# Designs tried in a protein design run: designed miniproteins, single chains. Part 55

Each design is a single chain, and the fold is of that chain. pLDDT is the mean over its residues in the fold that is shown.

## One batch from the design tools (miniprotein)

Design m2000
Fold by ESMFold2-Fast:
Structure m2000 (fold): chain A 102 residues (1-102)
Amino acid sequence: MFEDWETETSPSGTVAYTATDEQYEELARAILEHLEKMEKGIPLTTPEEREVGSITALVVNHLHKQGYNWDEIRNLSEEQIKEEIRKVFELRKKNLEKLKNK
């Protein structure tokens, strides 16, 4: 999944990745699958599964800060999860842009 992600480099040499709409959809599906595995106590075994788990934690934490509880998060649609991933990644991009302009 992540091997095909587009990267951007700041003037300071910091590398970030930017996702296409299809990549956001693929990641949203992976996050929803990970949420189901987490509830069932299924272990994460591959490096890709662990990376999805890390991103899932970031998205869930961002949603909790917005007032979403666990049941509300689990009932979000794929499209809503995709939008939340986009917001989290845009926040990272803005932070990198702020750093390169200093």
Scores: mean pLDDT 71

Design m2001
Fold by ESMFold2-Fast:
Structure m2001 (fold): chain A 62 residues (1-62)
Amino acid sequence: SIDELSDEEIKGLLYAGLGAAFESNGKYELAAEYYRKAAEYFEKAGDEEAAEEYRKKAEELE
């Protein structure tokens, strides 16, 4: 639940959502930037799996 999410994890989710929105609109460079920010915040939150996933998404769009 939201009550169990850290502030950093919430920021990771928000940036991931922005990345996905830009990707769906064909804005791949911008999507990659937001996926990197998502990965950074997931890493700070201790969510290493999500951090790695979004790092890979960013790399695939460059």
Scores: mean pLDDT 83

Design m2002
Fold by ESMFold2-Fast:
Structure m2002 (fold): chain A 68 residues (1-68)
Amino acid sequence: DRRDAVVDKLVELLEPYLTPEQVERMREAGRAAPSVAEAITRMAGIARDAGVPDELIHEAVREALAAT
């Protein structure tokens, strides 16, 4: 469950910047992805579309990968 661990950690880190609906979309997109890299790509896209700054997305991805 490495992909799911990365998804859950990314949600945890980005949740304060998102609506509950955006959080659920991000979680679903990540868990539907066939790989960790694809999960990150899909989730980062949703966060960017939601207006989260790229520097926060980049840091969250780095932290999620380091923690899992």
Scores: mean pLDDT 83

Design m2003
Fold by ESMFold2-Fast:
Structure m2003 (fold): chain A 61 residues (1-61)
Amino acid sequence: SSREEKLRELLEEAIKQLKPNDTLEQAREVVRELAKEKGLDLSEEEITLIAAMALHERRKL
């Protein structure tokens, strides 16, 4: 898959794994684990951005 496809899949999986009451730090841990599993090299800034996006979307569900 392309990097863009892997990032989309990572975001969707993070949303499913997160709980609405999770902290940003807990969300960052989930994103780091998923990135490692998918072989994605993400900066700390990218991890934080994806974690914040996933947590925001999870809280809407």
Scores: mean pLDDT 85

Design m2004
Fold by ESMFold2-Fast:
Structure m2004 (fold): chain A 80 residues (1-80)
Amino acid sequence: SMEELREKIEEAERKLEELEKKIEEGELSNEEALEKLDEISEILAEVDKHISELSKEERERLIEVGARVTLLRMKIYLEQ
């Protein structure tokens, strides 16, 4: 359903914001951060299967979260 897809996008956004904050505060190891990024990526992959059912705004949000996940993953690899 569209409602379920929206809730998954919101969940991914919330998890990413919490993860970014915990990394900035030094609360997570690189391994723990990568594991949480994998969890977010799994949510995004599930939503992406239904991309044709999303509004333009929801697709833009999905792309934004995906880009942020990729950037954060790259940043972690540079600090290892």
Scores: mean pLDDT 86

Design m2005
Fold by ESMFold2-Fast:
Structure m2005 (fold): chain A 60 residues (1-60)
Amino acid sequence: MDEEAQKKLEEYKKLKEEELLEKLKEADEDERLVIGIAALEKGLDKEKIKEVMLEVYRKK
């Protein structure tokens, strides 16, 4: 991961769990990947992350 992506990753890790999941719903595909990684590194449940991502695809 490049330095710019790593800076974004650290910024997303500072957000509350609820805010991270909301950002995941609204983000572009590239940003969703970074937010998803940040959520996993924060120790969020993989099933919660997966459900939010599927919800985005279903509502598209």
Scores: mean pLDDT 73

Design m2006
Fold by ESMFold2-Fast:
Structure m2006 (fold): chain A 91 residues (1-91)
Amino acid sequence: SRNPLLLAALYYFQASIYYRSLGNDKESDILMQRAIDLAKQAGMTKVFNVTASSIVTLWKQMFGEDGVGSKAMAKKTLEKYLAKAEELEAQ
């Protein structure tokens, strides 16, 4: 079933990855922790056995340095995912 908290966790997790790709490690870590906390609230006891940094590394290995698109594309995707996470968390 679709759980709004779990969906919010997913969007915060994705936003964390894009912050990391943009070099904003502090904001990435904050959103990663928020994603973990929301996923635990949704009943997940084991959450995200990978880090945002390991995912960014994998994307760069698979698609090169532009694996997440240009910095402008990464910012747009981040803004979109953060807005979706905030909307779902408010439900």
Scores: mean pLDDT 71

Design m2007
Fold by ESMFold2-Fast:
Structure m2007 (fold): chain A 80 residues (1-80)
Amino acid sequence: MLTDYEVRLAALEIELAVEKTLLDRIPDSQIPEVIKRLEKIRKEAEAIANDPSVPPELRQAAKRLIEEADKLIKELNERL
């Protein structure tokens, strides 16, 4: 179970890092799809952050992912 949380969190971190790296290269036509992907990352991170079975360190990391995803979603919405 703990290993599953670590793997899931690492996957979300990689997905967010990819979206963040490509932010300036995203065409306006793709912005809605990117926002949908970021919302999915946020929801998965939210599940980890709110799970009392997850170690505090991983919950903190998940909360940081939520904050980063929210920032990227805001930046992309301002481009619409």
Scores: mean pLDDT 82

Design m2008
Fold by ESMFold2-Fast:
Structure m2008 (fold): chain A 68 residues (1-68)
Amino acid sequence: MEYTYTDPVDGSTLTYTDEQKEALIERAREAGRRIGELDVKEGVGTPDSPELYAERAERVVRAGLEAW
């Protein structure tokens, strides 16, 4: 199935396949995990922050793509 996403920065429209959707979610999880790891190192995160940030990133991206 295909999902259409409108970029909020430049207003361009992008169509994503199921494979591209899962790739975007995986990249979002990786980005969230890295930010969580940095927060732990800076003393503002907890040991659970990398996984919590990854899960939050997945939920946000999934919700955005599933909204359309």
Scores: mean pLDDT 72

Design m2009
Fold by ESMFold2-Fast:
Structure m2009 (fold): chain A 51 residues (1-51)
Amino acid sequence: MDEIKRLLEKGDEEEAVRKLAEVTGDVQILIDYYLKRGDYEGAERLRKELE
């Protein structure tokens, strides 16, 4: 958790979100991040990996 805060303070939002998804096991957080950035291909790839 402290590491995620440090990443956000550094402005490394993508790495912070990836770490959060990994720690919580909630890949939907990472999918939502990709969608917010307009990376629809990355979001779709992750969804397929869940099936």
Scores: mean pLDDT 72

Design m2010
Fold by ESMFold2-Fast:
Structure m2010 (fold): chain A 66 residues (1-66)
Amino acid sequence: DLLEESRRIAKLITRTLLEKGLSKEEALRRGLEAFRRWLRDQDVPEELHEELLEIAREAMLEVLEE
């Protein structure tokens, strides 16, 4: 399931960036940048990018509120 995988990857990216000492603001910004890169590298259709970025942002914010 691409939605479940996107949430999982987004949370993993965010936690990794926080572990590296990034601020919550920088972790979110750079995390979304990394997730967008991942979508391109996985050849995910562009028509799905907006929806999956929204899902990723939501998942990242959940981690940042922990």
Scores: mean pLDDT 85

Design m2011
Fold by ESMFold2-Fast:
Structure m2011 (fold): chain A 75 residues (1-75)
Amino acid sequence: MEIKELEAKKDTPLSEVLKEMGVDPEKAFLQVERNGRTIGIGSHELTPEQLGLAPGTKIYVIVDGKVVGVITVVE
């Protein structure tokens, strides 16, 4: 089962990127790794820039407890 990989511009809402992946935003849990810790993202309507995510940050897309995609933040 292939993991979907997409890029998100810093000013694009994450919900739009999830829809492009074919993932339902209401079913997706998003998380990032910072300093060896997993941090959940509570709002999919915000852009990476509004969430303070720098270009190069990887966001893991989880559905039903499984990683189904990775979003890389770009400028």
Scores: mean pLDDT 78

Design m2012
Fold by ESMFold2-Fast:
Structure m2012 (fold): chain A 76 residues (1-76)
Amino acid sequence: SAAERQAEAVREWARRMVEEGLMSEEEAEELVRLAEEAARAYAEYEATGSEEAKRRAEEAARRADELIRRALERAA
């Protein structure tokens, strides 16, 4: 699914950010956790139509975006 591909892309990106010194191991673990949470919640939304699941997916994605933003600011 698109959500699974997105979570995998985030995992690969986080690994690279740690290698570049732009993200700590702890930040990378949190980012991956949030990406997987978003993927699971979105899969639940696709299966059930639950608006609550959609909101959980969007919230996890927003938190992941914040971690990505901070890493990109360090790269600038």
Scores: mean pLDDT 83

Design m2013
Fold by ESMFold2-Fast:
Parts: structure tokens; sequence; C-alpha cells
Structure m2013 (fold): chain A 57 residues (1-57)
């Protein structure tokens, strides 16, 4: 399975996901892209896919 996330990494992922959802609801494409890019970079840093990272929530 994917590696376990630290408490700090889980909080960062939760915040980024919430910001992404709020951006979608607000129709803010720039904020949505920023959130997606941050999640993507976090996944790369941890050596996992975005889908695997999301499964940790």
Amino acid sequence: GPPALSEEEKKELEELQRKGVLAVLAGDEAAMQAAIDRIRELAKRLGMSVEELRSQL
C-alpha cells in the first residue's frame, strides 16, 4: 500500500482539498488550479499518485 502520511501532511492535504472544493463552488478557476497544483506537488514529493494521496484522507 502507499506510505503512511504524517499528521502535518494529512492536515496540509485536507486544507488543499477543502480549498479546491470551495474554489469549484465559487467558480474560481485560478484558486482551483492552484489547489490542484499544490496537491500534485505534494503527491510527487511523497512518491505517490494523486489518487493514492487522496485515499489517505
Scores: mean pLDDT 76

Design m2014
Fold by ESMFold2-Fast:
Structure m2014 (fold): chain A 94 residues (1-94)
Amino acid sequence: GKAREAAKLALEAAMRTVKKGTGEALRKAIAGALGAIGGLFLYEKLGDELGAARDALGGAESALEGAKLAGDEEGVKLAEEAIRLAEEAIREAE
């Protein structure tokens, strides 16, 4: 589902910054990774598609800020795609 894919892409974007970022970029990346993991957990273990999509969106937004602060153009693209998929998943679940 789109919520799961959004959470996976958000986690990938966040983990890029966790490996390379420092200071505020690293803080944003950690927040992004935690949100994405929460979304995956809600989807895989609880079947909560709307909750998963909302957590994926929050994770993706934090990952985007971290990637921008780190100057990671690929991370920015991954996070923007994750945001798009999460927003679509929220619309479809509501």
Scores: mean pLDDT 87

Design m2015
Fold by ESMFold2-Fast:
Structure m2015 (fold): chain A 111 residues (1-111)
Amino acid sequence: GEAEAAYKKAIEIDPNFAVAWSNLALVLQNLGKLDEAEEAYKEAIKIKKEKAADPVLLYVSLKLFGNFLTVLGKLDEAEEVFKEAEEIEASLTEDQKAEARELLKLGKESH
């Protein structure tokens, strides 16, 4: 759709735009393009880790990816991802936890 094309174009311009990768993953998941969605989730998380990005955004990406893996039946992989998310959550302030809950409720990250 138009959203998929827009995020793919943003990534072509800046391959390190982690928020565009996260939003692309969600769009691909909703379109049933599950293999492409998994790769987009992995790339978003990789970039966020390498760039020492906002821990709230990393936490949100890990929670969304873990939920995605659970839906795919990849339960062992989902458990590892959720464990990493829990380790990040333990370091978050109450305000950061509240921000993460609102982002998860929206099902996507701000861009």
Scores: mean pLDDT 83

Design m2016
Fold by ESMFold2-Fast:
Structure m2016 (fold): chain A 70 residues (1-70)
Amino acid sequence: SEEFEKEVIKALAEIDLAVYLRTAPPELRPQLEKLGEEYLKKIDEAKSVEEAQKIYDEFRRKVDELLAAA
């Protein structure tokens, strides 16, 4: 079902966030937590699996940008 596929995408985002928080420099963790909260909410509110996937891809890109700037 679409709900199940969206839940899987959200779970992947939660796992990625947990890994990022564990491996990132401590000074970036508050920004990562805020970004994670924002994007997990957006995935949950997504109207389709395609939208949820786009939001997840954007989340990963935003994290990469944050880490590259450090």
Scores: mean pLDDT 87

Design m2017
Fold by ESMFold2-Fast:
Structure m2017 (fold): chain A 81 residues (1-81)
Amino acid sequence: MPTPKEKAKELAEELAKAMREGDVLRTIELARQLNTVENLSSKEAKEAGFSASHTTAMELVAMAEYLESGEIPRYSGVVLE
């Protein structure tokens, strides 16, 4: 049973790899999984302590959805510069 932090790290690593290889569909799917982990396990993830990679993963979720649809995703709590 990996911690929410470890789960997010594993998914973020796979996401980065998929992005590097240009697999857009896989990138989006992995990004959605990362977002789901945070939303469903927010309490436990907060107790375990978020890592910087978690924030980056959420940014990648927004970017992946934007690239797929051409519109800003309707998620809340993502801030991009």
Scores: mean pLDDT 56

Design m2018
Fold by ESMFold2-Fast:
Structure m2018 (fold): chain A 73 residues (1-73)
Amino acid sequence: SEIDEAMALIMMGVGNILRSKGKYEEAIELYERAIEVAPSLRALALENMAKAYEAAGDLEKAAEYRKLAEEAR
């Protein structure tokens, strides 16, 4: 629904702020919750999770989540 998508976008926005502050684990938790709220935004959330893993130095998970995001498009 439009309300669920709006909520998920707000959650991802907060996650992006947390990621910019180096709070990668908290950012990833919000992206996961955004997928639960609006599965239609899964590809976008997975892209943000990949960026969080990359910024955290987890290059293996970053590559894995980028692939999952591509498959979800």
Scores: mean pLDDT 88

Design m2019
Fold by ESMFold2-Fast:
Structure m2019 (fold): chain A 60 residues (1-60)
Amino acid sequence: MSLFERLMRLIDEAERLEDPVEALELLLRVSELAETLPPEQRARVMRRVDRVLERVAARL
């Protein structure tokens, strides 16, 4: 599995976490790792992170 595929899976896992604080911590780590990706893949990861962050923040 590529780094891109792993990060996309981790975002999905973060969305399913019951603790919003743990979900936010995981999304922050994904964002940091995404900086090592090519620009196109990084943009896709970051757009998905942003969408999930909005949903997780609503649970705080």
Scores: mean pLDDT 83

Design m2020
Fold by ESMFold2-Fast:
Structure m2020 (fold): chain A 92 residues (1-92)
Amino acid sequence: MTPYNKLLEEAIEAIEKGDEEKFEKLAKELVKMIKEQIEKAEKEGEFNELAKEKLEELKSLNDEELLEKVRELLLKQYELLKKEKELEELLQ
């Protein structure tokens, strides 16, 4: 697992446990990692037009906007995992 994937898993666990403080801390760490990845992508230049468009969108966001997007993404992933478990139970 990359450090990014580990932080993502821990953030989802924090949502499940209702640990808002830990969730916010991990969301901020993910924002920092995203910014580092953006800087690396710009230097290497190896991405298609879709990736370039998303990179420009991310660069236009300030810290608060990026943090809000990360929070939305984490909550959506938690919801999808919960629905997947419900579907598995129905198929038993």
Scores: mean pLDDT 73

Design m2021
Fold by ESMFold2-Fast:
Structure m2021 (fold): chain A 90 residues (1-90)
Amino acid sequence: DVDLVLSASVEELREGLDRAIAAAERAIAAAKAAGDKERLREIAERLEREARGLEELARELEERDPEKAEVLREAAERARALAEEARAAV
């Protein structure tokens, strides 16, 4: 939520988001290797929802903390790219 993001450092936020993106990349790779189309669809839908949430949070933070807003926008773009990759694999 906004308050948790504001209390974290930019570095902590970036590290947390990088770990989450790396976990999503591994989950997509595993589902592709298994031929699990249902799992790929679930991952894509989840990443799309998470990207929207990150975009909304970035918009709210733009005036209050523009540096964190940029980190959130970058993470949202990466999440959308991964969602598109997962959907393409279905």
Scores: mean pLDDT 85

Design m2022
Fold by ESMFold2-Fast:
Structure m2022 (fold): chain A 66 residues (1-66)
Amino acid sequence: MKEAREVAEELVREAIDAKGPTGVDLRELARQLAEKTGISLPEADRIVREEFLRVGTEVAKEQLKK
């Protein structure tokens, strides 16, 4: 089975490529990850946040920590 982190990386990269870094809704990606992998929403949110921050989006850091 695909690991949640691998799925999160795919979702984040696809969203950034399609909509640009400022067009990515991390809460929506977390929901999609939870639904696809069966993990809890809080865990999905943490994983999505980590992957999004890793791709160097400063706007994401501001929005998640604000």
Scores: mean pLDDT 70

Design m2023
Fold by ESMFold2-Fast:
Structure m2023 (fold): chain A 55 residues (1-55)
Amino acid sequence: SPEERERLRREIAREVDEHRQKLLAENPDASLGEIGLAEQELADRLQREADRRLA
C-alpha cells in the first residue's frame, strides 16, 4: 500500500542516517566519497529488502 511504502521509505532514511553518524564517529579520517558509497550501498540493500516485503 502507499502507506506501507512511505513508512518503509522513512525507516530506510532513518537507518541510513544512523549508519552515517556511526561511520563518521568510528572513521573520522574517511572521505565524503567513501561515506557516500557506504550510504548508497546500505540504502540499496535496505530498498531491495523493502521491495521483497512489499511484493
Scores: mean pLDDT 80

Design m2024
Fold by ESMFold2-Fast:
Parts: sequence; C-alpha cells; structure tokens
Structure m2024 (fold): chain A 72 residues (1-72)
Amino acid sequence: MKKKEILKKTEEKMKEFEKEAEKVGEKDELYKLWGKKAKEEIEKAIKEGKYEEALKLAERGLEIAKGLLESL
C-alpha cells in the first residue's frame, strides 16, 4: 500500500474514532481525556511518518471506543 493510501485510510479511521470517542465522552467526561490523548498519539505517528502505525492506532482506538459505548 502506498503512503498516500495509508494516510487517507488513517484520516478516515481517525474521523470515525473522533465521532465514537465524542459519544463516549458525552456518557462519561473522564473518557474525553482518553480520547484526546489517543488522538494526540495518532497525530504524533503521522508527524513521524509512521502512517501504518497511525492507522493501527486509529483502528484500535475505534475498537476501544465502540466497546466503551456498549459498556456505558
């Protein structure tokens, strides 16, 4: 997969993650800080050129956010 394709997928997954993390934060304000830190880690990986790592972080964050929504 080319860097541009990975970056596009990462941006799409980050948008999905932000949307689900916002819903989690609405149910419990403590998870707003978690969502912010997770986003910062993804952005750091992108800045370091680790696009595939950033994609995996975004996918993992989305999975966790969905699980939290089911638990809250």
Scores: mean pLDDT 78

Design m2025
Fold by ESMFold2-Fast:
Structure m2025 (fold): chain A 84 residues (1-84)
Amino acid sequence: SMKEEVEKEIKERAEELLKEALAERGVKDPVLIEALRVQSGIAAIAELYEEGKLSEEELEEIKKLAEELQPELEKLREEVDKLL
C-alpha cells in the first residue's frame, strides 16, 4: 500500500541521516544516540514532505503519533539537556 511505501521511505531516510550524524559526531552515549535517532526521523519526514512524497493524510497520521509520543520526547529532551 502507499502507506507501507511511505513508512519504508521514512525509515530508510531516517536511517541514512542517523548513520551520517553518528559518523560525523562520534557519539557513543546511548541517550545522545536516541536523541539523534528522533532528530533523524523528524528530518526525514520534513525532507519527504518538502519533496512532495507525503500526502496531507499521511502527515496528519504522523502528527497524531507525535502528539501521543510527546511525553516520551519531552523526557528524552530533558535527559539530553542534563548531558549538556
Scores: mean pLDDT 75

Design m2026
Fold by ESMFold2-Fast:
Structure m2026 (fold): chain A 106 residues (1-106)
Amino acid sequence: MLTEEEARELARKAIAELAKNPDMFDAVLEGLRTPPEELTPEQRARVEKAMDVFTRLRQALLDLAGGDWEKAREVARELAKQGTPEQRKAIERALEVWDELRALAA
């Protein structure tokens, strides 16, 4: 597990990357819905990059929350209050995407 400081730094970096690349939210959802063989190499690379960023953020938030996902969501919202408007939107969108991923996996 990461230290609290390392987990916070990882979360902030992932949030900043998502805020700069809002296309990543749509890429994650498209990647889950679209068979790999229907994706172009460029689309597949974008999906893989987006999934990596989302996975890193999720892992950092869970580490900060002691493995409790509901507490991780609270930590994410606390980070949103301290961030830029773009970072705040990125966190809220990431939470929406995770909820959509759960619905699609069911």
Scores: mean pLDDT 76

Design m2027
Fold by ESMFold2-Fast:
Structure m2027 (fold): chain A 75 residues (1-75)
Amino acid sequence: VKKLYEETVEELAKELGISKEDAEKLLYYARLVLAGVPKELAVKALAEELGISEATAERYLEIAIKKVEELEKKL
């Protein structure tokens, strides 16, 4: 379980060209959205924390949500 999470963080960081710390934050917000937090609020918070546009944050969040869903389906 821990290895799959760590690999997902590394893959996400490489794919998006962001730091491992930013990838961890992105996965955290993706999990919040899957837990019922409105996507719009997560996008806004993520954009502010990463210093990126809301459009970029939304794209990153959608990629992260798909990665989290794939991870949970294997568990």
Scores: mean pLDDT 80

Design m2028
Fold by ESMFold2-Fast:
Structure m2028 (fold): chain A 91 residues (1-91)
Amino acid sequence: GLERLLEETPLIAVFTDSKNNVTLVLVKESRDPEAPVTLSLRKDGKTATATVPNDPEAVAEATRELAKQLGLSDEDIEKFAEFAREAVERF
């Protein structure tokens, strides 16, 4: 499952908002600089996943789309998008 992928695939970041029971996980498909980023957003037992280019803006936009699908507030959508952008920029 995801646990085995995390052992072999670089984990970029995990962000948890305990008040809203929201978790965002960012992983790369490999340690290659050009490898795409897979993001998984989970809220209230629902999970939405996307794979996008290793680009901060692409990751931020994908995070917004997943957060909208899971019914996050506009404030939380932007919070998670900015966190995802910064995490990819630092990785």
Scores: mean pLDDT 76

Design m2029
Fold by ESMFold2-Fast:
Structure m2029 (fold): chain A 70 residues (1-70)
Amino acid sequence: SAAEAIELLERAIEAAKAGDLEEAKRLVRQAGELAGMHDEAQAIIDALEAGDVERAIALARGMKEMLESL
């Protein structure tokens, strides 16, 4: 569901802020699968893999906003 994907994205943002990039990637992948938003999830994962945490958080917030607006 969208609500479940939003919760996963919120957890991913907190994990990324804490420096737990592996946990952040795992949560983002689950959110992307659950929401059917694989391209958006992959963009966040790519940013995390590049070490660009600020970009990853911004992209995750964007994905969350899309799900909230539906």
Scores: mean pLDDT 87

Design m2030
Fold by ESMFold2-Fast:
Structure m2030 (fold): chain A 71 residues (1-71)
Amino acid sequence: SLRPSDITVESTGEEGTAALDNMIAENPEKVAEAVARSVEAMGGDPELARQRALKAKTVGELLSAVREALE
């Protein structure tokens, strides 16, 4: 069975999204930098990730930015 820790990312996308959306709205530059750094660590394009993340208003849009920059 899935443990709560295993579904943290998914539950954040459902109920914790408001907290992440607020972080994105209040700190878009810091969020974009964190996303770019994560993408760079995974071998993707950090500049593309940063550009896309700056346009993101929700955690779902951030996940799309990460995927786009990776492939």
Scores: mean pLDDT 68

Design m2031
Fold by ESMFold2-Fast:
Structure m2031 (fold): chain A 72 residues (1-72)
Amino acid sequence: VPLPTTTTQMGSLSVDQLIDVSQSSDLTTQVNSIASLVGRGLNQQALDMISTLSDSQQSDPQVQSLRDRALS
């Protein structure tokens, strides 16, 4: 049985896996992987992933919030 832990699923992925997942066409998955990059202090990688999103996805409020966090 799994132990009750506060480990996030995305937090257990490697940087390469987060980048791969962020290239998914699913916006929710992309947002979650970019948020994990920002949470790890990988702000440049997060910004690079945001720049690969479509114009429509980059205009999403959650994506804009992540960009603001990455820019600090």
Scores: mean pLDDT 68

Design m2032
Fold by ESMFold2-Fast:
Structure m2032 (fold): chain A 55 residues (1-55)
Amino acid sequence: LLSELEELVKKRDYESFARLLEERLGIKADAEALKASAKLTMEAMIQGAKAVKEM
């Protein structure tokens, strides 16, 4: 899952990213809210990676 999400982030494929989150995590939101959640999740993953490197 994480590797798949990372690949989609590199492609900036927010639609597929949002769809994958909906299928895997059962997030049931309208399309715009789902895309916003996908962007927020990608940002959180990037911040997490930075924190690991800094620690």
Scores: mean pLDDT 66

Design m2033
Fold by ESMFold2-Fast:
Structure m2033 (fold): chain A 70 residues (1-70)
Amino acid sequence: MEPSPEELEKKAKELVKKLVEKLKEVDPESAKEVEEAYKKVLKLAEENPEKKYEILKEFVELLEDALKKL
């Protein structure tokens, strides 16, 4: 079962929120970088709709890995 691009966008938003909340108290600069990376990824997906799925999937995997290391 492969998630839709819309499901990946929702997943990315939720993971960014969780990661930022955890980082705000221990590393506020990294929290800011995560928020900026999220904005850049959304813009990249909008500019490359045919690669949107791949872009979002890769970003979600990076966010999940980061959360596991915290």
Scores: mean pLDDT 80

Design m2034
Fold by ESMFold2-Fast:
Structure m2034 (fold): chain A 115 residues (1-115)
Amino acid sequence: NLEEAREVVEAADLIDELIAAGLSPVEAAEKTLEAMKKEGKKAGEIVAEARLALFRGERPKPEVIERLREKALELGAGEVETKDEREEAAGAVSAVIFFSDLVLEGKTVKKLVPV
């Protein structure tokens, strides 16, 4: 839904903004996770937690991976295309962010007019 899509994009944007401001990817993800938890933004928390684990070279928790896969499928990402659970999680979080941006229609640089 639009509210969850906004939370996902907000979490992704905040991580990118903090990295651009000079923070490490790990520190940016940690601060974003704390912000999402404080605001009760559950979809944003899942994205920040997955990014944090991946930036640390760790595997995200199974519950986080499953929620990302469910969300990616809901947004139309389709099949799982990776062989590795960590690669699967990375693909799923990227798909969730990408399709959430498309759903919001103003966050992603437009390449074509939406059909």
Scores: mean pLDDT 69

Design m2035
Fold by ESMFold2-Fast:
Structure m2035 (fold): chain A 75 residues (1-75)
Amino acid sequence: ALAAKLAALEKALAIAEAESFSAADKADLLTALGDTLQALSKFADALAAYEAALALDPAHAAAQAGLAAVQANLA
């Protein structure tokens, strides 16, 4: 289930990057990717996804919370 969700999110993100999707939609997809990677205990990959989401939308509350949680796990 998580592996299938990860593959679907990666494909959705690739489409969003290729198309002119809004920064908010891309940030939402990157945050969902980070959450899925964190559930898989892939903390370094989750960190990169949350950082990418915050680069697009610095005020994204879910991405900020995810980043803080991953940093706590890596510290």
Scores: mean pLDDT 79

Design m2036
Fold by ESMFold2-Fast:
Structure m2036 (fold): chain A 59 residues (1-59)
Amino acid sequence: SAAEEAGRRAREAALEAGLSEEEAKKVGDGTYQATLSGMPAEAAVALGEREAREAAAEK
């Protein structure tokens, strides 16, 4: 589904940004839930990618 793909894309981006598997899973799960709740998939992915970059920058 679009939500599953959005969650996967956000998780992959989080891993590439240097987050742990647990942190990346949380980003992916958040993007998945946002998309299921009616947020456009592209917007949900962009939001997840931003959260991942901000979290990675704090390390």
Scores: mean pLDDT 83

